# Designs tried in a protein design run: designed miniproteins, single chains, continued (5). Part 54

Each design is a single chain, and the fold is of that chain. pLDDT is the mean over its residues in the fold that is shown.

## One batch from the design tools (miniprotein)

Design m17974
Fold by ESMFold2-Fast:
Structure m17974 (fold): chain A 88 residues (1-88)
Amino acid sequence: SSQDIFNQARNTMDDTQQQVSDYRNQYNSGNITYDQYRSQSRTTYNSTLSTLNTLRDQARRQGDTTTVNMIDTFIDYTQDQISTINSQ
């Protein structure tokens, strides 16, 4: 269902934010290097972007424009995070 697709997208975003936050905490506590933090965060966001694009295509095939637009917001945010990491 469209609600299931949206819930999967939301859960993917929540998991992504938790994972990146954990990497940031590891960096701030000296457990990983800055390069490891950047690399791991970039890998996580790229994986998230792939998942969101798959869910977007599923929502689009179901004709759920509202869910597509919500996922587009998550994609835009994820792309902005990748750009920020790449500029650092």
Scores: mean pLDDT 90

Design m17975
Fold by ESMFold2-Fast:
Order: sequence, then C-alpha cells, then structure tokens
Structure m17975 (fold): chain A 88 residues (1-88)
Amino acid sequence: MEENRKKSEEVAKKLKDMIDEARRTFKEVGVEEALKLIDEILEQAKKYREDPETRAAGAAGISMANVLRKEALEEYKKLLEEIQKRLE
C-alpha cells in the first residue's frame, strides 16, 4: 500500500508539473503550443488511469488538463474581444 501511494504521488506531481509547463507555454509561447502540451498530458493521464496503482492520479490529471484547456481558450477569447473593442 505504501509503495502504491508513493507511485501515485510521483505521477500526480509529474502531471501537475506538465500542467504548470503548459500554462507557462500559453503565456510565453502561445495557445497552439499550449494546446499541444495539454493533449500530451491527456494522453499520458489516460495511460496512468489504466494502471490500478496510478488510476486516481491519472483521473485527476485528466480533470486538471480539461480545466486548463477550458481556461486557456476562455482567456484567449477575452483577449481577442478586448483587442477588437480597442480597434472599433
């Protein structure tokens, strides 16, 4: 049980670090690059969800990646609307 908990914690931390990197990429590089990282996070999280030892961490990773994707797209939409309002 202790071994499985440590593996789950390590996977959760890895997925969180990847999400933090995707969030940073959105700000410093762009939405397209951030969305590619989010897709990679989703693929890895789905694989972790299939492993009984890391299932909870994988499920959490999927949830976090979906929230980040929605947040990034909404924020980008607001920025585009503000730019249009300034020009018109």
Scores: mean pLDDT 78

Design m17976
Fold by ESMFold2-Fast:
Structure m17976 (fold): chain A 63 residues (1-63)
Amino acid sequence: MKYVATKPFKPTLDLEGQILDMLQLAGKPLSASEIAERLGVPQSTVSRTLKRLEKEGKVKRVK
């Protein structure tokens, strides 16, 4: 499952901000494993953060 940012945002120091920045810069859907590899964090941490961002409407899950 891959994710895209739903709206522009400003970079922040937290993991949520780093994930959103990466999705905006990529301009394409990214999987949790791709984001985890690029950020050097566990995929489980990224997946949890992405689900939280999805509930906030900051990212959208795509097929």
Scores: mean pLDDT 74

Design m17977
Fold by ESMFold2-Fast:
Structure m17977 (fold): chain A 83 residues (1-83)
Amino acid sequence: SYLEKAREYIRKAQEYIDKADQALKAGDLKTAEEYLKKAEEYLREAERYIALAEAAGADPFDIGVLYVQLGVNKTLIDKLKKK
């Protein structure tokens, strides 16, 4: 389903955000930048699938939870980019 796809892409984005944070802590700025790029790509796909799920009549509560998760992960990427 579109909800399952959105959740999958959010999970992948979070995985790459964690990898980027680890790379930054190790001083590997290039690897961190590459991981943040992948996280951004996964969040774009997640946002697309959230919109498709909403258009298909998915539960507004499930859609709301996914948009909150999307926003939190976008904020984490922005925070890491400013380091």
Scores: mean pLDDT 89

Design m17978
Fold by ESMFold2-Fast:
Structure m17978 (fold): chain A 60 residues (1-60)
Amino acid sequence: AGLIVKAKLDYTASKSNELTLKKGDIVEILKVVDTDKVLVKSLSTGKEGLVPIIFLEKVS
């Protein structure tokens, strides 16, 4: 299973391969794509997309 993290801040997708998040959204990290970006899956919507890792924080 991937690492479960949450959004620290609202993030608005700027590209078609990115995912829009609200602060507090719980996501699973599926893959590290770059030093600053990860592919995540929203646990509430099931949608996948890239987000900057700095917008995410560990849960529990």
Scores: mean pLDDT 81

Design m17979
Fold by ESMFold2-Fast:
Structure m17979 (fold): chain A 66 residues (1-66)
Amino acid sequence: IEEAIEALKEGKIEEALELINRAGTLAAVRGNDEAVALAQEAVKLLKEGKIEEAIELLRRLGEVLA
């Protein structure tokens, strides 16, 4: 998750999307529905150009995955 946040701060949106999708897949395999929902919401925010809101959501996702 930290890598995805760093990528967003550097404007690497595609790299961040790949990292978020990977985290969502791992959460789904582990049955963590909350983490899956947060990952999906972060992807939606990024596609809408809401980078700041996506970063805030990714911090929450990192806490849920910890």
Scores: mean pLDDT 79

Design m17980
Fold by ESMFold2-Fast:
Structure m17980 (fold): chain A 120 residues (1-120)
Amino acid sequence: DREERLRQLLRRLRNGEASPEELLELAEAIREDGEGTLRVVRELVEEEYGVTLDTVGLLDYLSFQLMRVARKNKHYEEVRKLDEALRELAKKLGLKTSTLTFVDENGETYTTTVVDDKVT
């Protein structure tokens, strides 16, 4: 079941346990059905934290989880591919994005996308 697999991938991402292969699988799921993927994220966040996030909040939640996985596991190339999928989805939805750049303890850099939640 595609939805059950998405729920498993999202929980593993949240727990900082996502493998490189799972990060790529999640990136592909977002590219194939970004809106359906965001629906599953919304349902999981509502079930686990009792809060309802809008589209901006859902995308920023995913970007935050990616930052946590990058910091823990150093799978920067796979994190980049998933971040690119999130950025492309945000642009398709007409949302503005900015980039946060991080430097690790080895001097290596990685980036995550932040969705602009302010209509200017």
Scores: mean pLDDT 80

Design m17981
Fold by ESMFold2-Fast:
Structure m17981 (fold): chain A 62 residues (1-62)
Amino acid sequence: DRMTENGALSTAMLVISRLLKEGRSEEDAINAAAKEVVRQYGLSEEEARKIAEEALKHLKSL
């Protein structure tokens, strides 16, 4: 469940970065990243959304 945390965060960052470059909103990017994390890592929607929100924070702090 938490063994792939680093991979899930990296995946979320890539999805969010791509969608923001394409002109999508932060909310759309978070929702898409959360869905991708659920699909690839089997995390709950709540956990995936937290990872997506953390990924956005990391991208904004760069």
Scores: mean pLDDT 80

Design m17982
Fold by ESMFold2-Fast:
Structure m17982 (fold): chain A 61 residues (1-61)
Amino acid sequence: MSEERRARAEAVVDGILKTAKALNLSEEEIKRMARLAADTLGFSEEEKEWLVEEVLERYKA
């Protein structure tokens, strides 16, 4: 992933985490948000899987 794409992905992770904590979203809802965001932003399947895993890891930490 390029530096620009990585920075954008990090911003998306932070946004999803903030929303998930504010709304008490389930892990399944968080996964759906992450996948939808990745698809909307034109991420590859590898980038999409990274985004989903990163969001879940940070949410559980």
Scores: mean pLDDT 79

Design m17983
Fold by ESMFold2-Fast:
Structure m17983 (fold): chain A 70 residues (1-70)
Amino acid sequence: SARDELLALLERLRAEGRISEAEFEALVKALDAEDWDTVERLLVRLYLEGRISREEANELGRLLRQLAGT
């Protein structure tokens, strides 16, 4: 599922030390609450801080759009 793919990517970022445990927990909490604005805001911050690539940001954004149902 899009949710499982998104979680797998976030778990990889956490395992690689590119996001903190607290940031991972905040993203998972927002995903569980279907708070798409908070998820998007956190992902944009990661991209602007250079912690994820443009390709990773685009893939995470694509998965988030699938979950939100546009």
Scores: mean pLDDT 87

Design m17984
Fold by ESMFold2-Fast:
Order: sequence, then structure tokens, then C-alpha cells
Structure m17984 (fold): chain A 70 residues (1-70)
Amino acid sequence: MEEFEKEIDAAVELIHLATLRVVAENLGNKEASELAKKGIDEAFRLIQEGKYDEAIEVARKTAEEVEKLL
């Protein structure tokens, strides 16, 4: 159950970051959208390697940085 819950949490954080990317693109904020894309790519790779805690941390930290640029 712990692994499954972390997998769901990682997916939720990834969806949140993907939403921020779309918002940044619609606002014409290229810096924020590119930062979000990098965070999405990194978190997705970590998820594929089963490193859910690291994926969650990357996605959350990137989301905070993206939000500061918006």
C-alpha cells in the first residue's frame, strides 16, 4: 500500500506541474513553461525508475519555482 500511495501522490504532483505548464504557456511566460517542462521530464523519469519520493520532491520544488514566476 505504501508504494501504491506514493505512486498516486507522484502522479498527482505531476498533473499539478503539467497544469502549471499550460497556465504559463497561456500567459506567454516562456521561462515558467520551460521550467515546468524540465521538472515534468525529470519527475516522469524518476517515476519510471520507481523513485516516487524523489519524483514528488522534484515536482513540488519545480511547482514552487514556477508559481514564483507567474
Scores: mean pLDDT 83

Design m17985
Fold by ESMFold2-Fast:
Structure m17985 (fold): chain A 57 residues (1-57)
Amino acid sequence: SAVQQQITRAIGEILRAIGDILDIENSDLPEEEKEKKLKEAEERLKKAMEELRAIPK
């Protein structure tokens, strides 16, 4: 169903954002660059979670 496809997409985006956060945290980037990239990944995670919550279950 279309709903199932939307759920799968949203979950995939959430998992990708979490993976990016873990990669950034484990990187040897300067702390300032880490903070910027983490904020970007956290915003993506928040947006994906909001999209998932908007889908009727």
Scores: mean pLDDT 82

Design m17986
Fold by ESMFold2-Fast:
Structure m17986 (fold): chain A 117 residues (1-117)
Amino acid sequence: MITLTESGGGTVAEGGSVTLSAKISGDVGLVAEVAWWRQRPGEPKEHVASIDLFTGEVTYGKEVEGRATISYDRAANTAYLHLNNLKKEDTAVYYRAALDLATGKVYWGEGVQLTVV
């Protein structure tokens, strides 16, 4: 079973930066991809960033491209999402997701609130 433990979020000033982290535990060898998604009030869930753990290929959502950096530390089993030049529109609940290669299932975290003021 794969477990995701996240940190970061909270209230941050517009124009500032934040780093969200997601520690992966359990059967980490079966995780193929780690991604961040976000949901703004009254809107559908949108893709923020993803990293393929086998190739290292990264993909960014259009709204954060140029402001987001995703990375993965294998020694710590932790994925990081760094967001800079924060806008009020970045206010959302941020969800981490991990793709389990053995089952093809996506495991979702509980979500972390980011509020830009």
Scores: mean pLDDT 77

Design m17987
Fold by ESMFold2-Fast:
Structure m17987 (fold): chain A 76 residues (1-76)
Amino acid sequence: SEEIEKLRKEAEEHEKKAEEYREKAKELAKQLVESPKDIEKINKLTGEALREIGKSVDHLLKARKLREEAEKLEKE
C-alpha cells in the first residue's frame, strides 16, 4: 500500500541522514588521529564527533520506528 511505501521512504531518508552524520564523525575521528599532541584540538574534535554520533543514533532510532510501523501494517 501507499502508506507502507511512504513509511519506508521516510525511514530511508532518516537512514541516509544517519549515514551522513556517521561519515562526519568518521572524518572528525580521522583528524583526531592526525593531531595527537594538541589537547585543545582533541577536546574540540571529540566533542564534535560525539555530537555527530548522537545525531546519527537519533535518526537511526526514528528510521527503526518507521520500519517497525511499516512491518506491522504489512502483516495486517
Scores: mean pLDDT 84

Design m17988
Fold by ESMFold2-Fast:
Structure m17988 (fold): chain A 58 residues (1-58)
Amino acid sequence: MESLKESAERSLLEMGLDPETAKRLAEQAAKLVQSVRDTEGRDVDPSKVGRSLAQHHK
């Protein structure tokens, strides 16, 4: 699921987060998207999940 992490990371970088923080949050966002997909069979936008995580961490 590399594309999920890449989409989230790009969105976080556009928000002005440093690359290290963006990468870390993007990994968490990708895991959340995958978990929802596996548990509920539903797809969520990884960039939206990444932005939600960024609300709690700068």
Scores: mean pLDDT 73

Design m17989
Fold by ESMFold2-Fast:
Structure m17989 (fold): chain A 94 residues (1-94)
Amino acid sequence: MKLSEEEKEEIKKLAEKLAETLVEEAKERIKKQLEEAGLPMLSEEKLEERAEVLAYTAARLIVIGLLINEELAKEGNEVAAKEAERLRAEIEKV
């Protein structure tokens, strides 16, 4: 799959919008991972900073995952078609 510069910019905008909704979930995941790894807990300020980065990364992966699964669904992959529908529904919540 080759992405145009216009498609890349659209992906970026969608990822930024999704990231805003994922910050609290990212904070919870970071806290859980630190506890499971036996690492010291971060301050709330550091948790917020890292949660924002993690949320943006997760959002970008969701958008990219949608594009990959939509392409595979066009090739007749039923698993990819269901995953694309799930990811699309998740994006539509924003």
Scores: mean pLDDT 76

Design m17990
Fold by ESMFold2-Fast:
Structure m17990 (fold): chain A 119 residues (1-119)
Amino acid sequence: MIEVKESGGGTVPAGGSLTLSAHVSGIDFSKAGLAWVRKPAGGGARLVAAISADGKETWVAPSVEGRVTISVDHAKKTGYLNLSNLQPEDTGTYFWGVGLTGDGTQIGHAGEGAEVTVV
């Protein structure tokens, strides 16, 4: 069974920084692409950042480029999203997604998410 636990959310002022983390169990990190998605209130989830299974390739959404970095610690089975220069439009619930098919197009499981509010 795949389990995801996101943490590190909270309320931050505009221009502030925040680090989100997600611990994942029940999956081999070396075989799955990993992603952070944001769901705004009343909206659909949007991809924020992704990292390949081998950790060699990363992608960051153009709207947050230069303000966001994604990383993984394979030994700890933990992914991180570092957010800087946060803006009110960055508000939402952030989820750690795990690809089940290895091609990154299917997100198999996410936790309850980390709520981020920018004021």
Scores: mean pLDDT 74

Design m17991
Fold by ESMFold2-Fast:
Structure m17991 (fold): chain A 88 residues (1-88)
Amino acid sequence: LLEELREAVRRLREAVAAGDLEAAAEALAEAERLLRELAERIAEFSEEEQEELRRLLGELQEVVRELAARLSPEELAELIARVEALVA
């Protein structure tokens, strides 16, 4: 789960750098799914794993903030719709 989340964050960074909204939506949907699974299992985590999760959440927040700053309101709406479709 933590390794998969790290990979999802990396893919999101790559998609944002490439301007690929479809790939960004897929990576965001995967990260959201993984975060839901992690929330159910957080009580099983060591202090080291909790620290890694905090670090990954910080990275995810930063990438999402950068993406939101770059996109127009219309592009943001499209991205949200794509993520919702993938998570459904």
Scores: mean pLDDT 77

Design m17992
Fold by ESMFold2-Fast:
Structure m17992 (fold): chain A 108 residues (1-108)
Amino acid sequence: AVKVTQSPKSVTVKEGETVTFNITASEDVNGQVEWYKQKEGEEPQLLIKNVSTLAPGVDSRISGSGSGTNFSLTISKVKKEDEATYYSKVTSQNPPVWSNGTKLTVVD
């Protein structure tokens, strides 16, 4: 089974800064990587599919990149509304493999 490691586990940034989340997969995942945002009490929202394709309605401050075993999600000009846990999902596996996520805290 593919293992996915996401880093950091938690991060605190100031409003207006850029934040990047990274994943490493134990083997090549053929670019089948999605990124999700989940706020407390809400369902996960799809942000990025196929490494770098923005989902409809997702802010252009959000971008995805990577290939092979290493992928990242970047949020530029971070806002308070970006506070959430961010997860990656590798869809090349059956069942799909979720990361343990990163908790983002935003301060003034």
Scores: mean pLDDT 89

Design m17993
Fold by ESMFold2-Fast:
Structure m17993 (fold): chain A 77 residues (1-77)
Amino acid sequence: SFDEIASRPAPPPGQRELDIVREVAGTKAVGIDIGRIIRSQDRIAGVLGVWRDYKESQGEEVTDEDLREYALKYLGL
């Protein structure tokens, strides 16, 4: 229905990954890199979401801690 379209659930798709990126940025990027991370949040969160989808498609469970570790080690946060 139109009401269902207008009431689409928040947060938007990828919000879990966006929240993880924001958390990691607040912990690691004190100073010079924080502006770069803020501008690239959507891109980084998108890559993180693709990685999670891939892992879950292989039958692997992905936790929030796994997402944080991947962002720190492989996405250059």
Scores: mean pLDDT 64

Design m17994
Fold by ESMFold2-Fast:
Structure m17994 (fold): chain A 110 residues (1-110)
Amino acid sequence: MAEEALEKGRQALRDGNYEEAIKYFEEAVKLSKDPVLQARAYLLLGAAYYLMGKYDEAVEAFRKAWEIARDVDPALAGSAAQLLAEVYRDMGKESEAQRVLDEARAAGVA
């Protein structure tokens, strides 16, 4: 169920149906006990919010992806940190973007 929700969310993202994608990624998070799948779902949830211009929601989702992934998948954690920094830059928050990248380096990812 969780992997199926994640795949349906990815398809909705490809089709530009961001609100539908968000619903599926939220469902994938709720159904999964696998931290790697949860982190992937949060990363994609953040991407969907970012594409909609919902920067505060994108920040929250990418933060969750980074917090989960840093202990289980360093590559996924690095991706989450980079995307979080990009959202902060688009918001004009360069200091926050730099802090995220410094946190990622201190954690041994990116």
Scores: mean pLDDT 86

Design m17995
Fold by ESMFold2-Fast:
Structure m17995 (fold): chain A 77 residues (1-77)
Amino acid sequence: KEEELSKKIEELLKKLAELAKDNLELAEEAVSEAYELLKAGASKEEALELAKKMGLSEEVARLATELAELMVERDKL
C-alpha cells in the first residue's frame, strides 16, 4: 500500500544519505536518472549500470536503483 511504500522510500533515502556521504548530490542524481530510465521501460540492470557509471559504489548504486523502482511503483498507485 502507499503508506508502506512511502515508509520504505524514506528508510532507503536515509541509508542512501549515510552511505553516499560527500557524494549525496550524485546519488540523488542517480535516483532521478534511474527513475526516468525505468519509466521509459529500461531494465533494472540498465539503471544499475548507469548509477555505477556515474561513479557511485555498487552498494549506493543498488540503493539508488531500488529507490527509483519504488518511486515508479508509487506513481502507479
Scores: mean pLDDT 79

Design m17996
Fold by ESMFold2-Fast:
Structure m17996 (fold): chain A 85 residues (1-85)
Amino acid sequence: ALEEVRRDGELLLAQAETEEARREAEEATRHALAAAEAAAAGDEEAARRHLVLAYEETAEFLAANGREEEAAAARAAAEAGRAAL
């Protein structure tokens, strides 16, 4: 649900230790919300495109925080989503 996506975004912001990480968390949340809205509207292609961008921004956030293994998993999720487009 959109509320759950917003809550998860707030948790990412709470973990952000730098201004750059905070901006990346905000960008990831924006794309995740856009993906959920597109999915609710039945636009599966737009939903997938926004979800890919959300994973890419999440990967940058995780890498900026030294969480490289989790960043690699997020990048893999983005690649899988992109391949399905």
Scores: mean pLDDT 76

Design m17997
Fold by ESMFold2-Fast:
Structure m17997 (fold): chain A 52 residues (1-52)
Amino acid sequence: DDKLLKIKSEVLGVEPVNLDDDFWDLGGNGLLADKLRKKVKEELGIDLPYEK
């Protein structure tokens, strides 16, 4: 959805970001993955896996 896409792009510093794009392939790392998970959980109430 739109909020997830914005959170993902803001954390990774890239835009536009597709929901199908792999987090790690976009230059994500452990710190960014943790920030993404926390933001997604806080804003959307869902768990986002960042391992392949």
Scores: mean pLDDT 64

Design m17998
Fold by ESMFold2-Fast:
Structure m17998 (fold): chain A 95 residues (1-95)
Amino acid sequence: ISIVLVIVAILVAIAGLLVLNWLASRGASPQVIFAVGAAVSLVLAGLFAAIYLVTRSSTNLVIAGLFAAIALGFAVAALHPTPDLVRFVQGLLLT
C-alpha cells in the first residue's frame, strides 16, 4: 500500500511539472508559476506525510519536510519574484 502511495506521489509530481512547464512556456506571470509550484509541493508534502502515518518510517517524514520547505520557498518567491529567479526557474522547467 505504501509503495502504491509513493507511485501516486511521483505521478502527481510529474503532472505538476508538466503543468508548470506548460504555464512557463505560455508566458504565465512569475507569481502564478511560483504559486502553482508552491501548491504542487504542498500537495506532495501532504502525500508523504500521509505515507508516514501509514508506514511510520522517518524517511517519509523527512521527504514530507523537504517538500514543505520547497513549498515555502516557492511561496516566498511568488511574493518577491525577481527577473533572475524567474529565468532560473524557467530554465529548470526545460522550456
Scores: mean pLDDT 70

Design m17999
Fold by ESMFold2-Fast:
Structure m17999 (fold): chain A 84 residues (1-84)
Amino acid sequence: MKEEEIRRLIEEVRRLAEEVKKILEENKDDPEKAAELAEEAARRAEELARRAVELAKEAGDEEAVEEVHRAATEPMLEAAKVLA
């Protein structure tokens, strides 16, 4: 039942991406603080995404691999925008 675990991990990564966006929006006047808070959420999302990719590859689900990859990169891109 790895499909259920993969689905849960993808959902959690998406939630972390939304959290990163919210942190950036709420801390617009303090970019350094926003980046620090967002960076932690982004790192957690990357760890979960790596796990989900491993499970998806084992299951032969290439679509899930691509979905995880996209979900994982979005938090890092949002954090990088504040740092740049």
Scores: mean pLDDT 73

Design m18000
Fold by ESMFold2-Fast:
Structure m18000 (fold): chain A 88 residues (1-88)
Amino acid sequence: SFEEFARREGEEHGEQLLEDAVSTAEKAVKIAKEAKNDFDISRAVSYLVAAYLTLAAIELFGSPELAEKAREKVDPLIKEAENAIKEK
């Protein structure tokens, strides 16, 4: 049905946003840990901000279940990146 199609489209977009949030947060962690200068730190912060914005989008527009999965997967990565930046 059209309703089943619309539901699947919403689920696919939600899963893509989750994957994007995780990938972006993982990049923030890697860049932060490898950072040698202010430019590298700035790049890590940019990816961290992008991860926060993607999480905000999931929380505002996604299902509660998707939002919970996103927090569980992305929050630890955000904390790891923030800690790595703080140690510089």
Scores: mean pLDDT 80

Design m18001
Fold by ESMFold2-Fast:
Formats: sequence, structure tokens, C-alpha cells
Structure m18001 (fold): chain A 66 residues (1-66)
Amino acid sequence: SGAAVLELQQGLLRLGFFPASEAASLNPFFGPKTEAAVKTFQKFAGLTVDGIAGPETQAALKKALA
């Protein structure tokens, strides 16, 4: 849903994986910029780089935000 995508984008922004310049332009759909941010996070977290915000990616994101 759009709300879940927005939460993902805000988490990535807070961790520095989404450009701060994009904060005012966040939209509630999974686009190329969001996919790129997910892949960058997955690479640094040591996860499979597939661009999909699955359970392991979500768990790693929550851990990083704690």
C-alpha cells in the first residue's frame, strides 16, 4: 500500500540511504529512486541485492533505526 511505501522511504531517508533533497518530494509509490535506495541499503546491510523490501530487508531496516 502507499502508506507502507512512504514508511519505507522515510526510514531510508532517516538512515541516509534516500537523498535528503528528496524529502519534500516523497510520494507513496515504489519508483526507481526508492528501488535504488533499497538496493543501496541491502548492499551495505550484507543482504541479497534484489531491490525488494521483503521481511529480511524490513527487519534490517528496523534494527538500523533502533
Scores: mean pLDDT 72

Design m18002
Fold by ESMFold2-Fast:
Structure m18002 (fold): chain A 60 residues (1-60)
Amino acid sequence: MTPEQRELMFEESRAVLEAMKATIDRKEAERAGDEEAAAKAEAELEAANARANALDAELA
């Protein structure tokens, strides 16, 4: 494994953690009835998933 691949794997792990955080934030906003916060969390989840997928493609 190259140092570059190790860095990409670390970034992918961070993107996965960000997606998990966004999922929790969205569920909390939904329970509170905060549609704006829920929409923001959905956008963050989408961005984190896109980043994780892009990094996974770089590692392949």
Scores: mean pLDDT 81

Design m18003
Fold by ESMFold2-Fast:
Structure m18003 (fold): chain A 55 residues (1-55)
Amino acid sequence: TEAEARAYGALAAAYAEAGDREKARQYGKMATEASIAAGLGPGGGDRYAAAALAG
């Protein structure tokens, strides 16, 4: 769901800030997959993942 995509994106951002890049990337991928599963497409999910990796 979109809520799942945003939750995983937020978690990825938190791990990125904590310095755990591996978990940040993993949750960023999950955010993208949740966005696709919700029918929003990879573009929406990619924004959540990109925000996590850029922060």
Scores: mean pLDDT 70

Design m18004
Fold by ESMFold2-Fast:
Parts: sequence; structure tokens; C-alpha cells
Structure m18004 (fold): chain A 65 residues (1-65)
Amino acid sequence: NEAARKSAEAAKEAAKKGDAVAAGTAGYEMGLQSGNRELGRKAVAAGAAGDAEAAAEYAIQASEA
């Protein structure tokens, strides 16, 4: 899924910038596109907590499902 791959790349870039909210948002969109809603929710929660690395990790996991 090309859209899921682009969202995973966006999440990685946001995490490199330290933008936890942007990383979480990208993970949520990834979860919707891949059908992995739970991983998308975890990405949003991590982003809201300021954990950009965890948010990006959940987004990547969602893209692999």
C-alpha cells in the first residue's frame, strides 16, 4: 500500500524533528489505511505524551501489517 508507506516515511521524518504530535498523527492515518487501528491509536497516544520515537515505531508496525 503506497499510501501506508508514505505515512510511515512521514512518521519517521516527524520523529527525527522531534515532532511527536505529527508522528502520532501519521501513525493514526497508517492504522486506518492498513486496518491496524489499535497500532494507530497507540501511535496517537504516544504522540500526545511527547514520545516521538514510540509514535514512529507504532506507525512503522502498522505499515508492516
Scores: mean pLDDT 75

Design m18005
Fold by ESMFold2-Fast:
Structure m18005 (fold): chain A 74 residues (1-74)
Amino acid sequence: MSEEERIDALVAGVEAALDYLAGHHTPEQLAASIAAMRARLREVAGKTLSPELQERFEARLDGVAARVLARAAA
C-alpha cells in the first residue's frame, strides 16, 4: 500500500469514528475531540510524512472536521 493509499484509509477511518462520536456527544464535546485528534495527527504527520503529503493530509483533515461539525450542528 502506498503512502497516499494509507492516508486515504486513515482519513476515511477518522471520519467514520468522528461521525460515530457525533451521535453521542454535544457539538462542543465533538469540536474538542476533533481539535485534540487533529493536533495529535499533525504532530505525527510532521515527523513521518514529506511536506507535500503532510499538506495533503492536513487539507483532508480540514475537510473531515468541516463535514462532521456541519452534520452534528444540523
Scores: mean pLDDT 77

Design m18006
Fold by ESMFold2-Fast:
Structure m18006 (fold): chain A 77 residues (1-77)
Amino acid sequence: LEEAKKHAKAALGIVRIRGDEELLELAKRELQKAYKAAEKSGDEETAKQLRKAIKALEEGDLETAEKHLEKALELLE
């Protein structure tokens, strides 16, 4: 759970600053790590929100990605 939270916070920071394409690719990798950590912990709701954030980033929808990341982090608190 701490690993999922750490990686999700890193991704959220990048998304919030609307970083360049290189930073957004880093955010996607951080989200994938957060998702895997949530899956391993059995946190199905957090994993669902992280997967939605990944999909939004793949679609270029940074606003939607940010909202799902914020919700995932609330679930990890």
Scores: mean pLDDT 80

Design m18007
Fold by ESMFold2-Fast:
Structure m18007 (fold): chain A 60 residues (1-60)
Amino acid sequence: MEELVKEILEEGQRLGAAHRAGDDAAATEHGSRVVKLTRELIEKLGEDATPGEVGLLIQK
């Protein structure tokens, strides 16, 4: 669980750096990884999260 949170934060920082550099391809790639890792974390937390709340967290 904690490893997933760390990976999400690392990818988020890389996304920000790529966006500041104007590297749209890298920003899209890191953004997709953040979404996938966040979805996996939510699946593991599973029964404590509602689909509606999850949808609000993963907007855009």
Scores: mean pLDDT 71

Design m18008
Fold by ESMFold2-Fast:
Structure m18008 (fold): chain A 94 residues (1-94)
Amino acid sequence: MEEARKLIEKAREALKQGNVDEAYKLASEAFDKAIEAGRKAKTPEERQEVAELLREVADVFLEIADKSTDPEKRREAYRLAVAAYIEAIGLEIE
């Protein structure tokens, strides 16, 4: 989870610098690591921590979509944001 958080921090910094492509790569890697952390989560507390991380990932993908000039990248970023929110909800509901 620490690795995924650092990737999200880097993605946010890339967005502040206008580097949308770098932010997309970093956010995608963070999403993959968050999904893996969710699979390994065994306690409600661990699932809640991963769910919060997935919401942060979703928020970053929404910002990437808003800043993307490429329609295909924009569409994919919106898709990944929705996927991250669905994964977060799934971890909070048994």
Scores: mean pLDDT 84

Design m18009
Fold by ESMFold2-Fast:
Structure m18009 (fold): chain A 70 residues (1-70)
Amino acid sequence: MKVAVDLAVATVLSSEVYFLEKYFPDQPELIRKEAEEAIRELEELKARSTDPELLAFLERQIERLREILE
């Protein structure tokens, strides 16, 4: 069940950045680095995925992380 594994990975990557933004907002360099790394990994996952629900989820996470970088 690759979709479930990919969903779990995407959730962990995104949640780590959200946690840093919420609890360590005074660490902008760390937040930026983690967000950029998470976006790269999510984009790679998106490029390999064909499941529409997973693609929608990945796109939402990428959009949210890009908002953090703005």
Scores: mean pLDDT 79

